Designed miniproteins, single chains, continued (5). Designs and how they scored, part 75

Each design is a single chain, and the fold is of that chain. pLDDT is the mean over its residues in the fold that is shown.

## One batch from the design tools (miniprotein)

Design m18593
Fold by ESMFold2-Fast:
Structure m18593 (fold): chain A 90 residues (1-90)
Amino acid sequence: SLLDQLNSIRGPLDFEKILDLVKNYALEKKLSKREIVLLTDSLLRTYAFKELSEEDRQKLLSSDDSLENIVIEAINLVRKELGLEELEIP
């Protein structure tokens, strides 16, 4: 269950799984930029226990970057708050 998964988080979060999940779901459901940002924020809150600030959300929504790069930027904002190095996706 979701509750069991939340209670069992004791190691580094797999941010690559979040990226893949958002990419696959966005492609399947044809999500808008706003929906992608909201989905990414929801997953980061659930699995990293960190939410995007209102300022960060507005910056992402105003970006002309690709949807994939917007998701990567959102993940890296949370990683920075957690004291982790930025996620490098070639």
Scores: mean pLDDT 69

Design m18594
Fold by ESMFold2-Fast:
Structure m18594 (fold): chain A 65 residues (1-65)
Amino acid sequence: SMEEKAEILKRANKRVKELGGTGVALSGGEVVAAVPPTSQEQADEIRKVVEEAAKEIGGKAVVHE
């Protein structure tokens, strides 16, 4: 449902911001995030969060590094 997708995106957005990112957006069925210049460990965690959210909503992950 739209409510379930919103909750998934809300959790992903919160986690990405906790990892030093600017958050995530849903654009044309894709979950999009930018990775700031940060540690490789934080960058890897941001990518994982975005990919997991994309899988749950049935879309694609797009991560800009």
Scores: mean pLDDT 78

Design m18595
Fold by ESMFold2-Fast:
Structure m18595 (fold): chain A 95 residues (1-95)
Amino acid sequence: KNEEIKKALEEGEEKGKELLKELEEKGILEDTLKAIRGLLTDEEVEVSEEARRIAEEIMEELKELSERNPAEAAGMLGVLLRGAAEVVKKEREKA
């Protein structure tokens, strides 16, 4: 049981990392992470329409995954939140 939870968390983290890589290759990583943060904090963020749509799809899939496998969803969400925090940090340093 404990080993299964650890494995699910690790699988979620790997899925999160792969998603970040795909978004970076598409050139929409920062905008998508800003949109995800906006959805989680109920704040309006200025991002591309494509990034907003992808962020909404990611959050919907993550919600569905959390109902089936909460540990895997937690691992994936953790990676996305760390990525969003790095984007916010870079914006503050730029200001």
Scores: mean pLDDT 80

Design m18596
Fold by ESMFold2-Fast:
Structure m18596 (fold): chain A 73 residues (1-73)
Amino acid sequence: EIDRDIALALTEIAVAIAKKYNDPEGGVRLVRRVAEEHPEFAVEILRYAHESFEKAGFTDAAEELRRWAEEVE
């Protein structure tokens, strides 16, 4: 599960950067890149990011990630 843990850690870093710079769109782009590089964990990455962005108050970005998670399966 090392690759999964790395993908989730990279997703957490993307969320942290979005919060620090108040850049939810930049955060979404970084999360998308992580999901594209780790397609086997894409749904898990996107759902984790959705929950994290929603909790941070980035509602529109969270909804975008939620819809994309539903589309990838």
Scores: mean pLDDT 79

Design m18597
Fold by ESMFold2-Fast:
Formats: structure tokens, sequence, C-alpha cells
Structure m18597 (fold): chain A 80 residues (1-80)
């Protein structure tokens, strides 16, 4: 399963780092992250179950909020 989160804020690098940290904290494996000068940032990770992937998505969103950003969305997908 895969989870992703994205947000916007004044410090997009901090948002990206906070999302990656949230993924690791939730027990997932970070796959990648990106951020832009416009304040947008996103990160993704993989997990063995949909339940763990949902936990990672939640952790990513919480990371964005803790870094002072605004969540734009999150997604969870089961690998088939």
Amino acid sequence: ATASAGGRGADPEKLAQAMVEGIREAGGKPVGYAYNADGSAGASGTADTLEQARKMAEAGVKGIERAGGTPLGSAVTEAS
C-alpha cells in the first residue's frame, strides 16, 4: 500500500521534512518528497497494509500542521 500527503506554507522544505518524519514515525518507508518556491510540498511512502498506509497519511497531514502549513490533501492506495 502507498500513502501520500501534500500541503502549502511559508517553509515548504520544513513541510517536506515533517511529512517524511511522519511517515517514518508511522512505520512506513519514505519513497520521495518534493517542495517548490511557491510554498507547496509533498511526500509519499509505502506500507504493508492499507491500515498502516492510512496511519502514514494521517501522520503526514499532522506533520504539515505542526510545521505551520495548510494541508491540501492526502491519498491512500492499495498495491494490486
Scores: mean pLDDT 80

Design m18598
Fold by ESMFold2-Fast:
Structure m18598 (fold): chain A 60 residues (1-60)
Amino acid sequence: SLEELWKKINELADSGNREALLIAAQATLDILNARMNGESDEKIEEIAKKYLEELEKVLK
């Protein structure tokens, strides 16, 4: 979910994991772009879920 993604990104603020930080940056840009284009809340949640799954993969 979008809330879970933002929580995870905030947890990475002090992280030295470059790959995770790059994924977080890309997620932020994609969500901002979707909002600017008037995408539905449902679509934004789908984007958030996708990036949350990618972050969980890298943080193992």
Scores: mean pLDDT 78

Design m18599
Fold by ESMFold2-Fast:
Structure m18599 (fold): chain A 90 residues (1-90)
Amino acid sequence: SELAERLAREGGEGGKLEAEGKKAGDATKYTAGALRAIGAAEEARLLAEAGRISREEAARAAREGARRAREAGGETAARALLGGAEAIEA
């Protein structure tokens, strides 16, 4: 769905921003990237709880976001998204 694709993109973009902030020594940019990914993970959970997307689709979107975040070097973003997927699947 468009919602799942957007969540995966948001998670990945959060990871990129985190990695850029870490490389630049910019704590504000690092924090913004991590929070963007945390927000995407929580949005996925809330959309699943509201029945807007399935639990399985939300978890897959969070895992895909985590994969993209990790590829970008955003370890904090990737961990938050993976944890979000695990919480959705529980």
Scores: mean pLDDT 89

Design m18600
Fold by ESMFold2-Fast:
Structure m18600 (fold): chain A 86 residues (1-86)
Amino acid sequence: SELLAELRRLRETLAPEEFQRQALLLLYSRMLGVSRAEAEELSKDPLALSEALVANEENTLRALAAAAEFLGLDPEEVRAALRAAL
């Protein structure tokens, strides 16, 4: 999928810390159906981001679990990072 191809590209290009940040923004973009720029802007407003993610909770968690499993990341660590951003 395009999402997985983009995540692989980010993983190969970025340091682990920056990869985690950019991967979260990409996942927010895909889960909420917004652009990456819009996802980054939403991430600056924790309340707005939280409300949007909760409104799409099932799709958000499903997408996170699938992407994390594919990338060899712990889905719970990715979920914790997402919650910390809220």
Scores: mean pLDDT 72

Design m18601
Fold by ESMFold2-Fast:
Structure m18601 (fold): chain A 82 residues (1-82)
Amino acid sequence: LSDSEAAAAVRRAGDVAAQYAKSQGKDELAEKVRTGTDEAARALEAGDRDRASKILQELASYLQETDPEVLDVFSAALNRAM
């Protein structure tokens, strides 16, 4: 994947996971997912893959502790997009 394609995939996966979180009444979690994935996507578009990787790792770690189901949705969506 190009950095642009990877950024689009990350944003799409984040949107899917955020929509799922909202469907469960978790609006703050949905916002955190969208913010994190948008930051990671912008880092990818800038060619800063190390920063994007760190942002995604921090988001995944937070989701694993807070809501593993939302992490599973995010991971599945990202794998489908990539």
Scores: mean pLDDT 85

Design m18602
Fold by ESMFold2-Fast:
Structure m18602 (fold): chain A 100 residues (1-100)
Amino acid sequence: SPLKEKLEKALEYLKNNPAARFSMELVLLTNGKYQVELVKILEEANIKVPFSKDLLTTIVEAFVKNADKISEETLQKFIDLLIKLARDSGADELVEILES
């Protein structure tokens, strides 16, 4: 799946760029609209993740592992949310990866 490949590249980016990951997590934690959007996406994907200090990486990893069981529409919604978090935090390299 092209969407699974994008999420695998996003996962690698987040693991290699902890400062960008932290900034994206801060955007998520300070924006109630993104929090509501994420909760709905997780419910649609039927994903339950343990909340940890590496929350965003843990969620992306769960989507990668379960990509074949998640609708393409829900995967795209999650990618669109990651693009918003990346743009708002200045993670421009991740935006390019996800929009390519």
Scores: mean pLDDT 87

Design m18603
Fold by ESMFold2-Fast:
Structure m18603 (fold): chain A 75 residues (1-75)
Amino acid sequence: MEEIERLKKKGDEYEKAGNFKEASEWYMKAARLAEQEGRLDEAVKYYEKAANSAIKAGDYELAAQAIRHAREVLA
């Protein structure tokens, strides 16, 4: 959990600063690590945070990737 939490906190820091592209990238890292560790509920939450931040950044490609990964985790 320490590394997932660290990556998520970096996303939170960038989100608070209004750096939405960086926030989305850190949330994607947290989500992928959570998925690899079998923490599927957390992976979905972080993919959703990544998608929302990516949308705010205008990065619709990254948002679409995050949404697809969240759906795949739930399948």
Scores: mean pLDDT 85

Design m18604
Fold by ESMFold2-Fast:
Structure m18604 (fold): chain A 81 residues (1-81)
Amino acid sequence: DALERAKKALEELEEAALKGDVWATKRASSEAIEAAVQLPREQQLEVAERMEEIGRKARELGHDEAARVAFGGAATLRSLV
């Protein structure tokens, strides 16, 4: 189930990004994108919004590279046409 995989990947992304774990953040971001591209557009945008929220939280904690990964994932989903 793509929705279940997206949800799990977003949870892993938040945990990794808030710890500043760049490698785990990259892996979770990739998993979230892979799941989200299989979802309807409306749900893809919801995933992108959640990734942007995670990126802002990571940046507030000083985890700039993890934040950049999360924002990059969101941008990828927003650019799908």
Scores: mean pLDDT 88

Design m18605
Fold by ESMFold2-Fast:
Structure m18605 (fold): chain A 70 residues (1-70)
Amino acid sequence: MEEDKKKAEEIKKRLDEVLERLRAGQITYQQAVDELNKAALEASKLKNPEIRKEVFAYLQEAAREIRALQ
């Protein structure tokens, strides 16, 4: 359980960094999409269903923000 919480926080932090870098023009749209896909794969490996659901909700918000920047 503690491992899932740490992994979830790590995924969320990376998604925040991806959004910041995309908004700053430091990465391409395709690189941001690739990072979303990596985060989704990592989130799918989370054992706790409540934590996994929370991370996927965060991923959906990040995906909306990335799409809006296209």
Scores: mean pLDDT 83

Design m18606
Fold by ESMFold2-Fast:
Structure m18606 (fold): chain A 100 residues (1-100)
Amino acid sequence: SAADIEKALASLDAVLAVFEEAAADPSLTLRQLRGTALGLLQRVTDDLVKLLEDNPEAVAQIKELTAEAEARLRAARTRAEILDVVRGWAAGMKAILRQA
């Protein structure tokens, strides 16, 4: 429903804000931050795939965007690179949700 899409968009913004706080935490190692990002991508992707299960085109776009982001996260060597990947992925997810 439109209300479920609005809730998903708000949840993505909230999750991104929490991740940005984690990325600023000097106690987290690069490995831990990468692991947190990968876990975040997987959980959000699973939730959005279930939400949009009757829209196979949107599901395919979500899965492709997440696969690309996961590959870039594994290649990332800095906190800034990890944060840029997560931000780009979140923006792409919001665009798919708005068009669904």
Scores: mean pLDDT 89

Design m18607
Fold by ESMFold2-Fast:
Structure m18607 (fold): chain A 112 residues (1-112)
Amino acid sequence: GRRLDFAFIRENLEAGKAKLIAAGADEEYLDLMTEDYRTALFLSEKDNLEGTVRTLAAYVLALAAQLDSVPAEVVETINKAGEYYKQKKYAEAQVLLGDAARALEAQLAAQA
């Protein structure tokens, strides 16, 4: 099933943002990619690549909230994704955010 856990994203977004900023993530890029994430969820369902990237960024923030610490390499990947997003290079941003999500999911699995 292709159901993103919207409750998980909603409950963890702000805490994940704070952890990423503390770890050196660019706040402007995090805000740009996650602003109106609910709108991005609807746009993603309508085959909009920008909306898909915004939804994926919100998911990455939610994953970061569950970690004791975020790896520097993941923070660098998120910052690169934000730079591509700012340049409207959504396909490149999607690849990098997907890499970040997989890295954070692997770390959560290692904590369990």
Scores: mean pLDDT 79

Design m18608
Fold by ESMFold2-Fast:
Structure m18608 (fold): chain A 68 residues (1-68)
Amino acid sequence: AMSRADQLILSFIKAEFSDQPELVAEVEAALRAGASQAEVVAIIVRRNPQLDEAQLTALVNALAASAA
């Protein structure tokens, strides 16, 4: 089962990237397979190379921390 942190990350991705259903599907599949937060950030950056990887990493880490 997906963790609380993974569910919060997925909910954020679904909201922010609602125009990118393939990105959402890849992130969901990766999280269900036990992907790390760094792997999720790598998927997002690969599909959206204009985004700041450091800022995305900080945001994903903050979402995971808030799940406690």
Scores: mean pLDDT 85

Design m18609
Fold by ESMFold2-Fast:
Structure m18609 (fold): chain A 65 residues (1-65)
Amino acid sequence: SAEEAARLAAPLAKKLAEDNGIKVSDETAYRGALIAAKFLGEDSTPLAAAVGGAGVASILYEKSK
């Protein structure tokens, strides 16, 4: 499920964003991963959700600062 993929992906999405100099909260990382997982569909892998989620979380971070 998208929610399960996002839950597994969120820690990696956070790490990927932080490795690129963007500090995101656990909540923002999870929201980013969830948006990515839902966009990728029900067959979303945690890795795909993490990569997409890091990008989305970075955008959400920029909008919230």
Scores: mean pLDDT 76

Design m18610
Fold by ESMFold2-Fast:
Structure m18610 (fold): chain A 73 residues (1-73)
Amino acid sequence: SSEDEAFLKKVEKLLEETKKYAEQGKSLEAEMLAGVMAVAVGTYLTSNPDIPEEFREKLLKLVEEAEEIVKKA
């Protein structure tokens, strides 16, 4: 749905911001944004159990990528 696409786009922007903080050596800010992403995605998936599998997989991959970035920061 258009709501799922809009949410995915917002999470993608948060990931880009997390990458920028990590590149700048701002590890705390990167970690905080990764945490915000994980909570936001978890809440969205819980509230929208019928979300298409493609969107679920994309959202979870974005959270995983943010967590990997933070582990290296």
Scores: mean pLDDT 86

Design m18611
Fold by ESMFold2-Fast:
Structure m18611 (fold): chain A 77 residues (1-77)
Amino acid sequence: KERLLEELRRVAEEMVATAERVSPEAGRRLRAFAEEVLRETERRVREAESEEEARAIVEEAKARISAETERLVLEAL
């Protein structure tokens, strides 16, 4: 479970850094969004009864952060 959360945090940090390079405002907004998603995901992963369930939760979190990254970057056009 912890490895999945570590991977998610790494991916989130990379996406925030990318957004920040495009727009400091987009980076700040994405960081706040990612922090909220990470908090919720950590809670859900702790409650997960299996590694498969935990993996699905983390994959959903990655997809949400990725979609928000794209949205914020496009808005920064």
Scores: mean pLDDT 81

Design m18612
Fold by ESMFold2-Fast:
Structure m18612 (fold): chain A 68 residues (1-68)
Amino acid sequence: SHDTIDRVEMEVLAYAYELSEDPSLSAEEIRERVLEKAEELARKAGLSEEQMRYVLERVEKGLDQLLA
């Protein structure tokens, strides 16, 4: 459901914000870890391939804003 998609996106972006506070991590490392977490959480939530692509697109847009 869209509620599940929104929850996964929120959890992934919260993780991204936490990683952005770590001065030892580069923007590239943060992006890699966050996208891995997005795939993990989407898979565990039982999202379809289409739903997972949608979450990844929204997460990438959020990362572009956070890491700008």
Scores: mean pLDDT 83

Design m18613
Fold by ESMFold2-Fast:
Structure m18613 (fold): chain A 86 residues (1-86)
Amino acid sequence: MEEAERLAEKARELGATEEAISQAPQIVEDAEKLSSYDPEPLEEALATTPNESTRKQLELALEITKTKDLKEKTELLIEALELAAK
């Protein structure tokens, strides 16, 4: 719950809609589940991706899958949100 609130607060600062902000708990839950996923497909996608913006997003996604601590995952999600806002 605390991590979902942190993500929601950052989304609000970046001008996200109330609907997007309401998704913060689901996003955190989904990210927590990602820690059980095989990172190999993301590593292969990263190696073949020509787009710099997409590459940065894939790098963040890969770090989220490798990170087991929910607080650290939430910090990476915030970085992904900031990257998407640019």
Scores: mean pLDDT 70

Design m18614
Fold by ESMFold2-Fast:
Structure m18614 (fold): chain A 98 residues (1-98)
Amino acid sequence: SQGVQLVRQGQLDQGWQLASQALQQGNVDSVRAVADELARRGQLRQAALLYIGAGNVLLQQGNNQRASDFYRRASRLYSQLGYDDTSQSLLDLSNQLS
């Protein structure tokens, strides 16, 4: 997607901004692709925040299973960052939704 290409070209802020706008429009598939690429490039906190945002959108749409998957992805990134309490809270939320 356009956002993924921006991140791959080193335009991290532009890619993140595009993903943030997609969240406001409820387009979680575009957000996931950008978050995955940000995580691959070491932008773990920014990627985790996008995964949480996508999970929140899906939860508001009643898609608990997909929201669970996004919270689990965010939990893994926070674990890698050493934020164990936040990681565990997100994992617990994910488990309650699945």
Scores: mean pLDDT 87

Design m18615
Fold by ESMFold2-Fast:
Structure m18615 (fold): chain A 97 residues (1-97)
Amino acid sequence: AEELIEQLQTALREAIDMLKTAPADRRDLEIEIAEGVVQINLAVMRLVSEDPRQQQLLRDLADQIRQITEQGLKSGDVEAMIQQLQQLFANAIQQLS
């Protein structure tokens, strides 16, 4: 559980950094790239996990991240998107604790 928690924390930090440094004229593209990187990391975590509950949690997390990304792209509110991602990952980490 501890290793998966550290991996989730790292993925979140990297995604937030990418979102904060995204140039305004390429924001939508950079948001999609950031989400894509997180989705790849979650897929790898699912492949290496032997726990069906962890695998399901990671699938649910992937689906929720896509929903947050779609809402962020429609609204253009990157700060709200970051806050939603932070809350989502905090909830996922708490379930693994």
Scores: mean pLDDT 84

Design m18616
Fold by ESMFold2-Fast:
Structure m18616 (fold): chain A 74 residues (1-74)
Amino acid sequence: GPKVTHEHFEGESDTSIPIGEKVQEVVDRLRAEGYRVVDVSGSSSKPGETMTVKLRFESPDGDLLEVTITTKMK
């Protein structure tokens, strides 16, 4: 079956939009490496709580990469 790899990033964000600047950086990098976006899911919390975005990517060979980005809202 396809190999699944996980990556994790942490930072700060002052936006409630699930696809923020950090998510865009990760998407652009992985697309440059031949990956395609399969799924995007996210949740935002009230100010002072954690925002989490989960991305799933597929390589040309069918391998899956799951990226979790966790940021604290301002």
Scores: mean pLDDT 65

Design m18617
Fold by ESMFold2-Fast:
Structure m18617 (fold): chain A 104 residues (1-104)
Amino acid sequence: SLRQRVIDILRGAASALDWMIAATKDPEIKKELEEVRERLRRLIEELEAGKISPEQAIERLEEIAEKLREILEKTKDPALKAAIQDVLDLIESAIELLRELAES
């Protein structure tokens, strides 16, 4: 299902965030990535439970993406910048699938 594909993509994004958090030595960046990870985890739980609409899920993902862009702008580590961009690309893919689901 489209919903299951969204959940699988977001689980992939969450796993990438876990690796970034483990690798990050900057305590401020680490804390902000942990906050993003918790927001994403809650959204995945709400999607799995059927407690959130596709439109509401898009809104939550756009807020998460904006926070990740803020972290990206203040990050100096090129490897971490690339990893944040990969997570942003996964979120954008999830948003597109959620738009298809909302139109169904």
Scores: mean pLDDT 89

Design m18618
Fold by ESMFold2-Fast:
Structure m18618 (fold): chain A 87 residues (1-87)
Amino acid sequence: AVPTREDVLTVLRAAAQEFLSSSDPRTREVGERLLELAERMRNEGLSLEEVLAQLEKLREEHADAPEHTLAALDNLIAYIRAALATP
């Protein structure tokens, strides 16, 4: 099944909440940025392509974050790429 816009919002919020509960400040910073992105997606109507670009930038800017945080970001990026690649 192709992820819907609502599915992406749900996944972004869930990831943000998970990261915000972390004891690692870099992981919490990523969580804050994901929550901001989800709110921008709702309020500004960002496309999935724009959301993907912001996630790729976030991943690159936080390359020093813990491996599990980077893996979760990579999974989010792959999820949205799969949605955009569907015919």
Scores: mean pLDDT 82

Design m18619
Fold by ESMFold2-Fast:
Structure m18619 (fold): chain A 76 residues (1-76)
Amino acid sequence: MTAEDAGREAYDIALKELKLPPQVAQAIGDHIADAARRGQYDTVIPIKKDGTTYYLTLTKDGKVELSKDKKSVFPK
């Protein structure tokens, strides 16, 4: 997966699954794409929506995963 593919996946999750505003979804996508370009895998982005915190993780394989469980993204 390219850095752009990872960023686009994060954008789609933020926009379609989390229903965030397009400008916020774009910022999240750009952050994930930038992390992937730098080889910063295991990057975690906390996202707050309606009192719930979600976590987007850029895995070592360049995949983007969405989780509500912060423990799954920190201690393995």
Scores: mean pLDDT 75

Design m18620
Fold by ESMFold2-Fast:
Structure m18620 (fold): chain A 65 residues (1-65)
Amino acid sequence: MEEERERALRELREHAKSLGATVVEEGPGSITLRFENLPATKFSAAAVIAVGVAIEVFESVTVVE
């Protein structure tokens, strides 16, 4: 669980960085993904990918633009 969470955070940071997003950990099992200055088409793809990865290991996932 803890090691899976760290792996998921690392993967999320890699994907987020490639998509121009920031990952903020709010607490155990809770994260926020912030997307800034993304075209509408890229935002949709980024949000789907980020939620897909995060929902597997985190209790609460928030995606904001």
Scores: mean pLDDT 62

Design m18621
Fold by ESMFold2-Fast:
Structure m18621 (fold): chain A 75 residues (1-75)
Amino acid sequence: MPLVTVEVSSSKANPKVGEKVTVTFTITNTGDRAATVRLPASVRINGVTIKLPAAKTVTVAAGETKTVSFEGVAV
C-alpha cells in the first residue's frame, strides 16, 4: 500500500557470513485503516543475505508506527 512504509535497520552495517544480526522493521501506516504487512524471511544488508527465522505478519493500526525486531544469521 502506498500509505504504508517499512524501514529496515540492522545491528551490523557490514555483517560477515555466520554472524548473528538483529534486523529491525519500523512500519508506519499513514492510512485511515488498519494494515496487515507481511515481513520477509530474509533481507540483504551490504550485499550479504540475512536469513530470518520465518516470514512474519504484522498488523498496524491506522496512523500508528510499529517496530518489530528479529535475530537472523548472515549466509
Scores: mean pLDDT 79

Design m18622
Fold by ESMFold2-Fast:
Structure m18622 (fold): chain A 54 residues (1-54)
Amino acid sequence: LPEATGLRSQLDVVDFFAGLLAAGDASGVGPLRVLAERSADPEVRARARAALAA
């Protein structure tokens, strides 16, 4: 990722792994689960949970 503010960088990571899941790649599940459980930002957690539920 290019230089980004903290929230933007974490959202980009969520979007990247959500894209892997949408393409059928289960390797995105682990990182998204960690972000959903451990991220301090509620938007990052919500987006990770939404990606896992899709």
Scores: mean pLDDT 73

Design m18623
Fold by ESMFold2-Fast:
Structure m18623 (fold): chain A 84 residues (1-84)
Amino acid sequence: MEALKEKVLKKAEEIGKRYEELYARAQALPPEQQGPALDMLKQVTELVSQAGKLVKQGKYEEALKLLEKADELLRELEARLASL
């Protein structure tokens, strides 16, 4: 349980830092390209919010799965930004 909790908290911190970086990059895009990027960032925010609720319930394994999905979305966004 403790090792899993530490992994969840570390992943949440890493996601937060990457979110801030990608949000800044999305805002630097032409207005016509911002919509899809901001939509993906909104999905990340929703997943992180749900994971936070699971952490409060002690459901660290379920929280980690949501954070891993958020991390996957951020990687997809990074790839899209690299191709623009």
Scores: mean pLDDT 84

Design m18624
Fold by ESMFold2-Fast:
Structure m18624 (fold): chain A 58 residues (1-58)
Amino acid sequence: MEEEAKQRAIEEAKKLGYTPKEVRVAAVGRTPDEVQVVYEVTLEDGSVLSFMVTLPAP
């Protein structure tokens, strides 16, 4: 689950034209229907982007 969410964050960065270098979990939220994970994606130029990935509740 965590690795799949991380890969999804990387793919979103790539779709926006960025080159991800590192990804880390910044925050995790939970709703009745889903788990929301906030990732900080560090780019090749040292910039950091935040992406929220929504996963179905287990």
Scores: mean pLDDT 75

Design m18625
Fold by ESMFold2-Fast:
Structure m18625 (fold): chain A 79 residues (1-79)
Amino acid sequence: VSERAARLAAEGIAFVDENFGGTEEEKELMKRAVAWAAITREAEIRSLDDVIRLAQSATLSLERIREIEAFEIPEAARP
């Protein structure tokens, strides 16, 4: 995992903790989706807004949700 991807994941997770409502499970899914997007799609990301947008889009797909649930957040990317 690149330092940039890890930092984007951590910043995105913090953004979700501060700004997203919903249940604890919904929040955890969104934090995981953000980490997944930042790390697996780093090349498509220009800013934190891109991370959030990709994560939100991914949670609309059952296939992507399954990928996110199986995704392990690297230590460097944990908030």
Scores: mean pLDDT 77

Design m18626
Fold by ESMFold2-Fast:
Structure m18626 (fold): chain A 58 residues (1-58)
Amino acid sequence: NPKIDNIIAQLKETKQPVTLDSLAPFERDEVIDALNKAGINVKVEGDAATGNITITPV
């Protein structure tokens, strides 16, 4: 999935937070699984008001 690959590459290369607001629940799970598999340390935060998920590299 090019969208997921781009998110992983962006987190790895830029070390900047990424906000996910247009992904289906299963795509969000795929991103988290891919990050865990790649060994990338991240902080995942959900915004209850907007439903957005922010992934911050640590």
Scores: mean pLDDT 72

Design m18627
Fold by ESMFold2-Fast:
Structure m18627 (fold): chain A 81 residues (1-81)
Amino acid sequence: KPSVLESLERALEELKALAETDPERARGLALAMAHEAQSFSDDPEVLALAREVVAALNAGAPIEEIVRLVERLVETFRRKA
């Protein structure tokens, strides 16, 4: 079975593709990724970035900003895992 990190890395590549073709689906995927990171990490930096992704989504931030936040989230999860 893929690890949570492998799941998030695969979802990040899908997110980047969806951001170009279907921004609405990209937003939904970003939200799911933030929730997954919060569920499987106790690291304060990972939790803070996941909350920042959720806040940006709720504020209607541009998809390019959301993708950058999710890239930082996945990178931080990788370093702290």
Scores: mean pLDDT 86

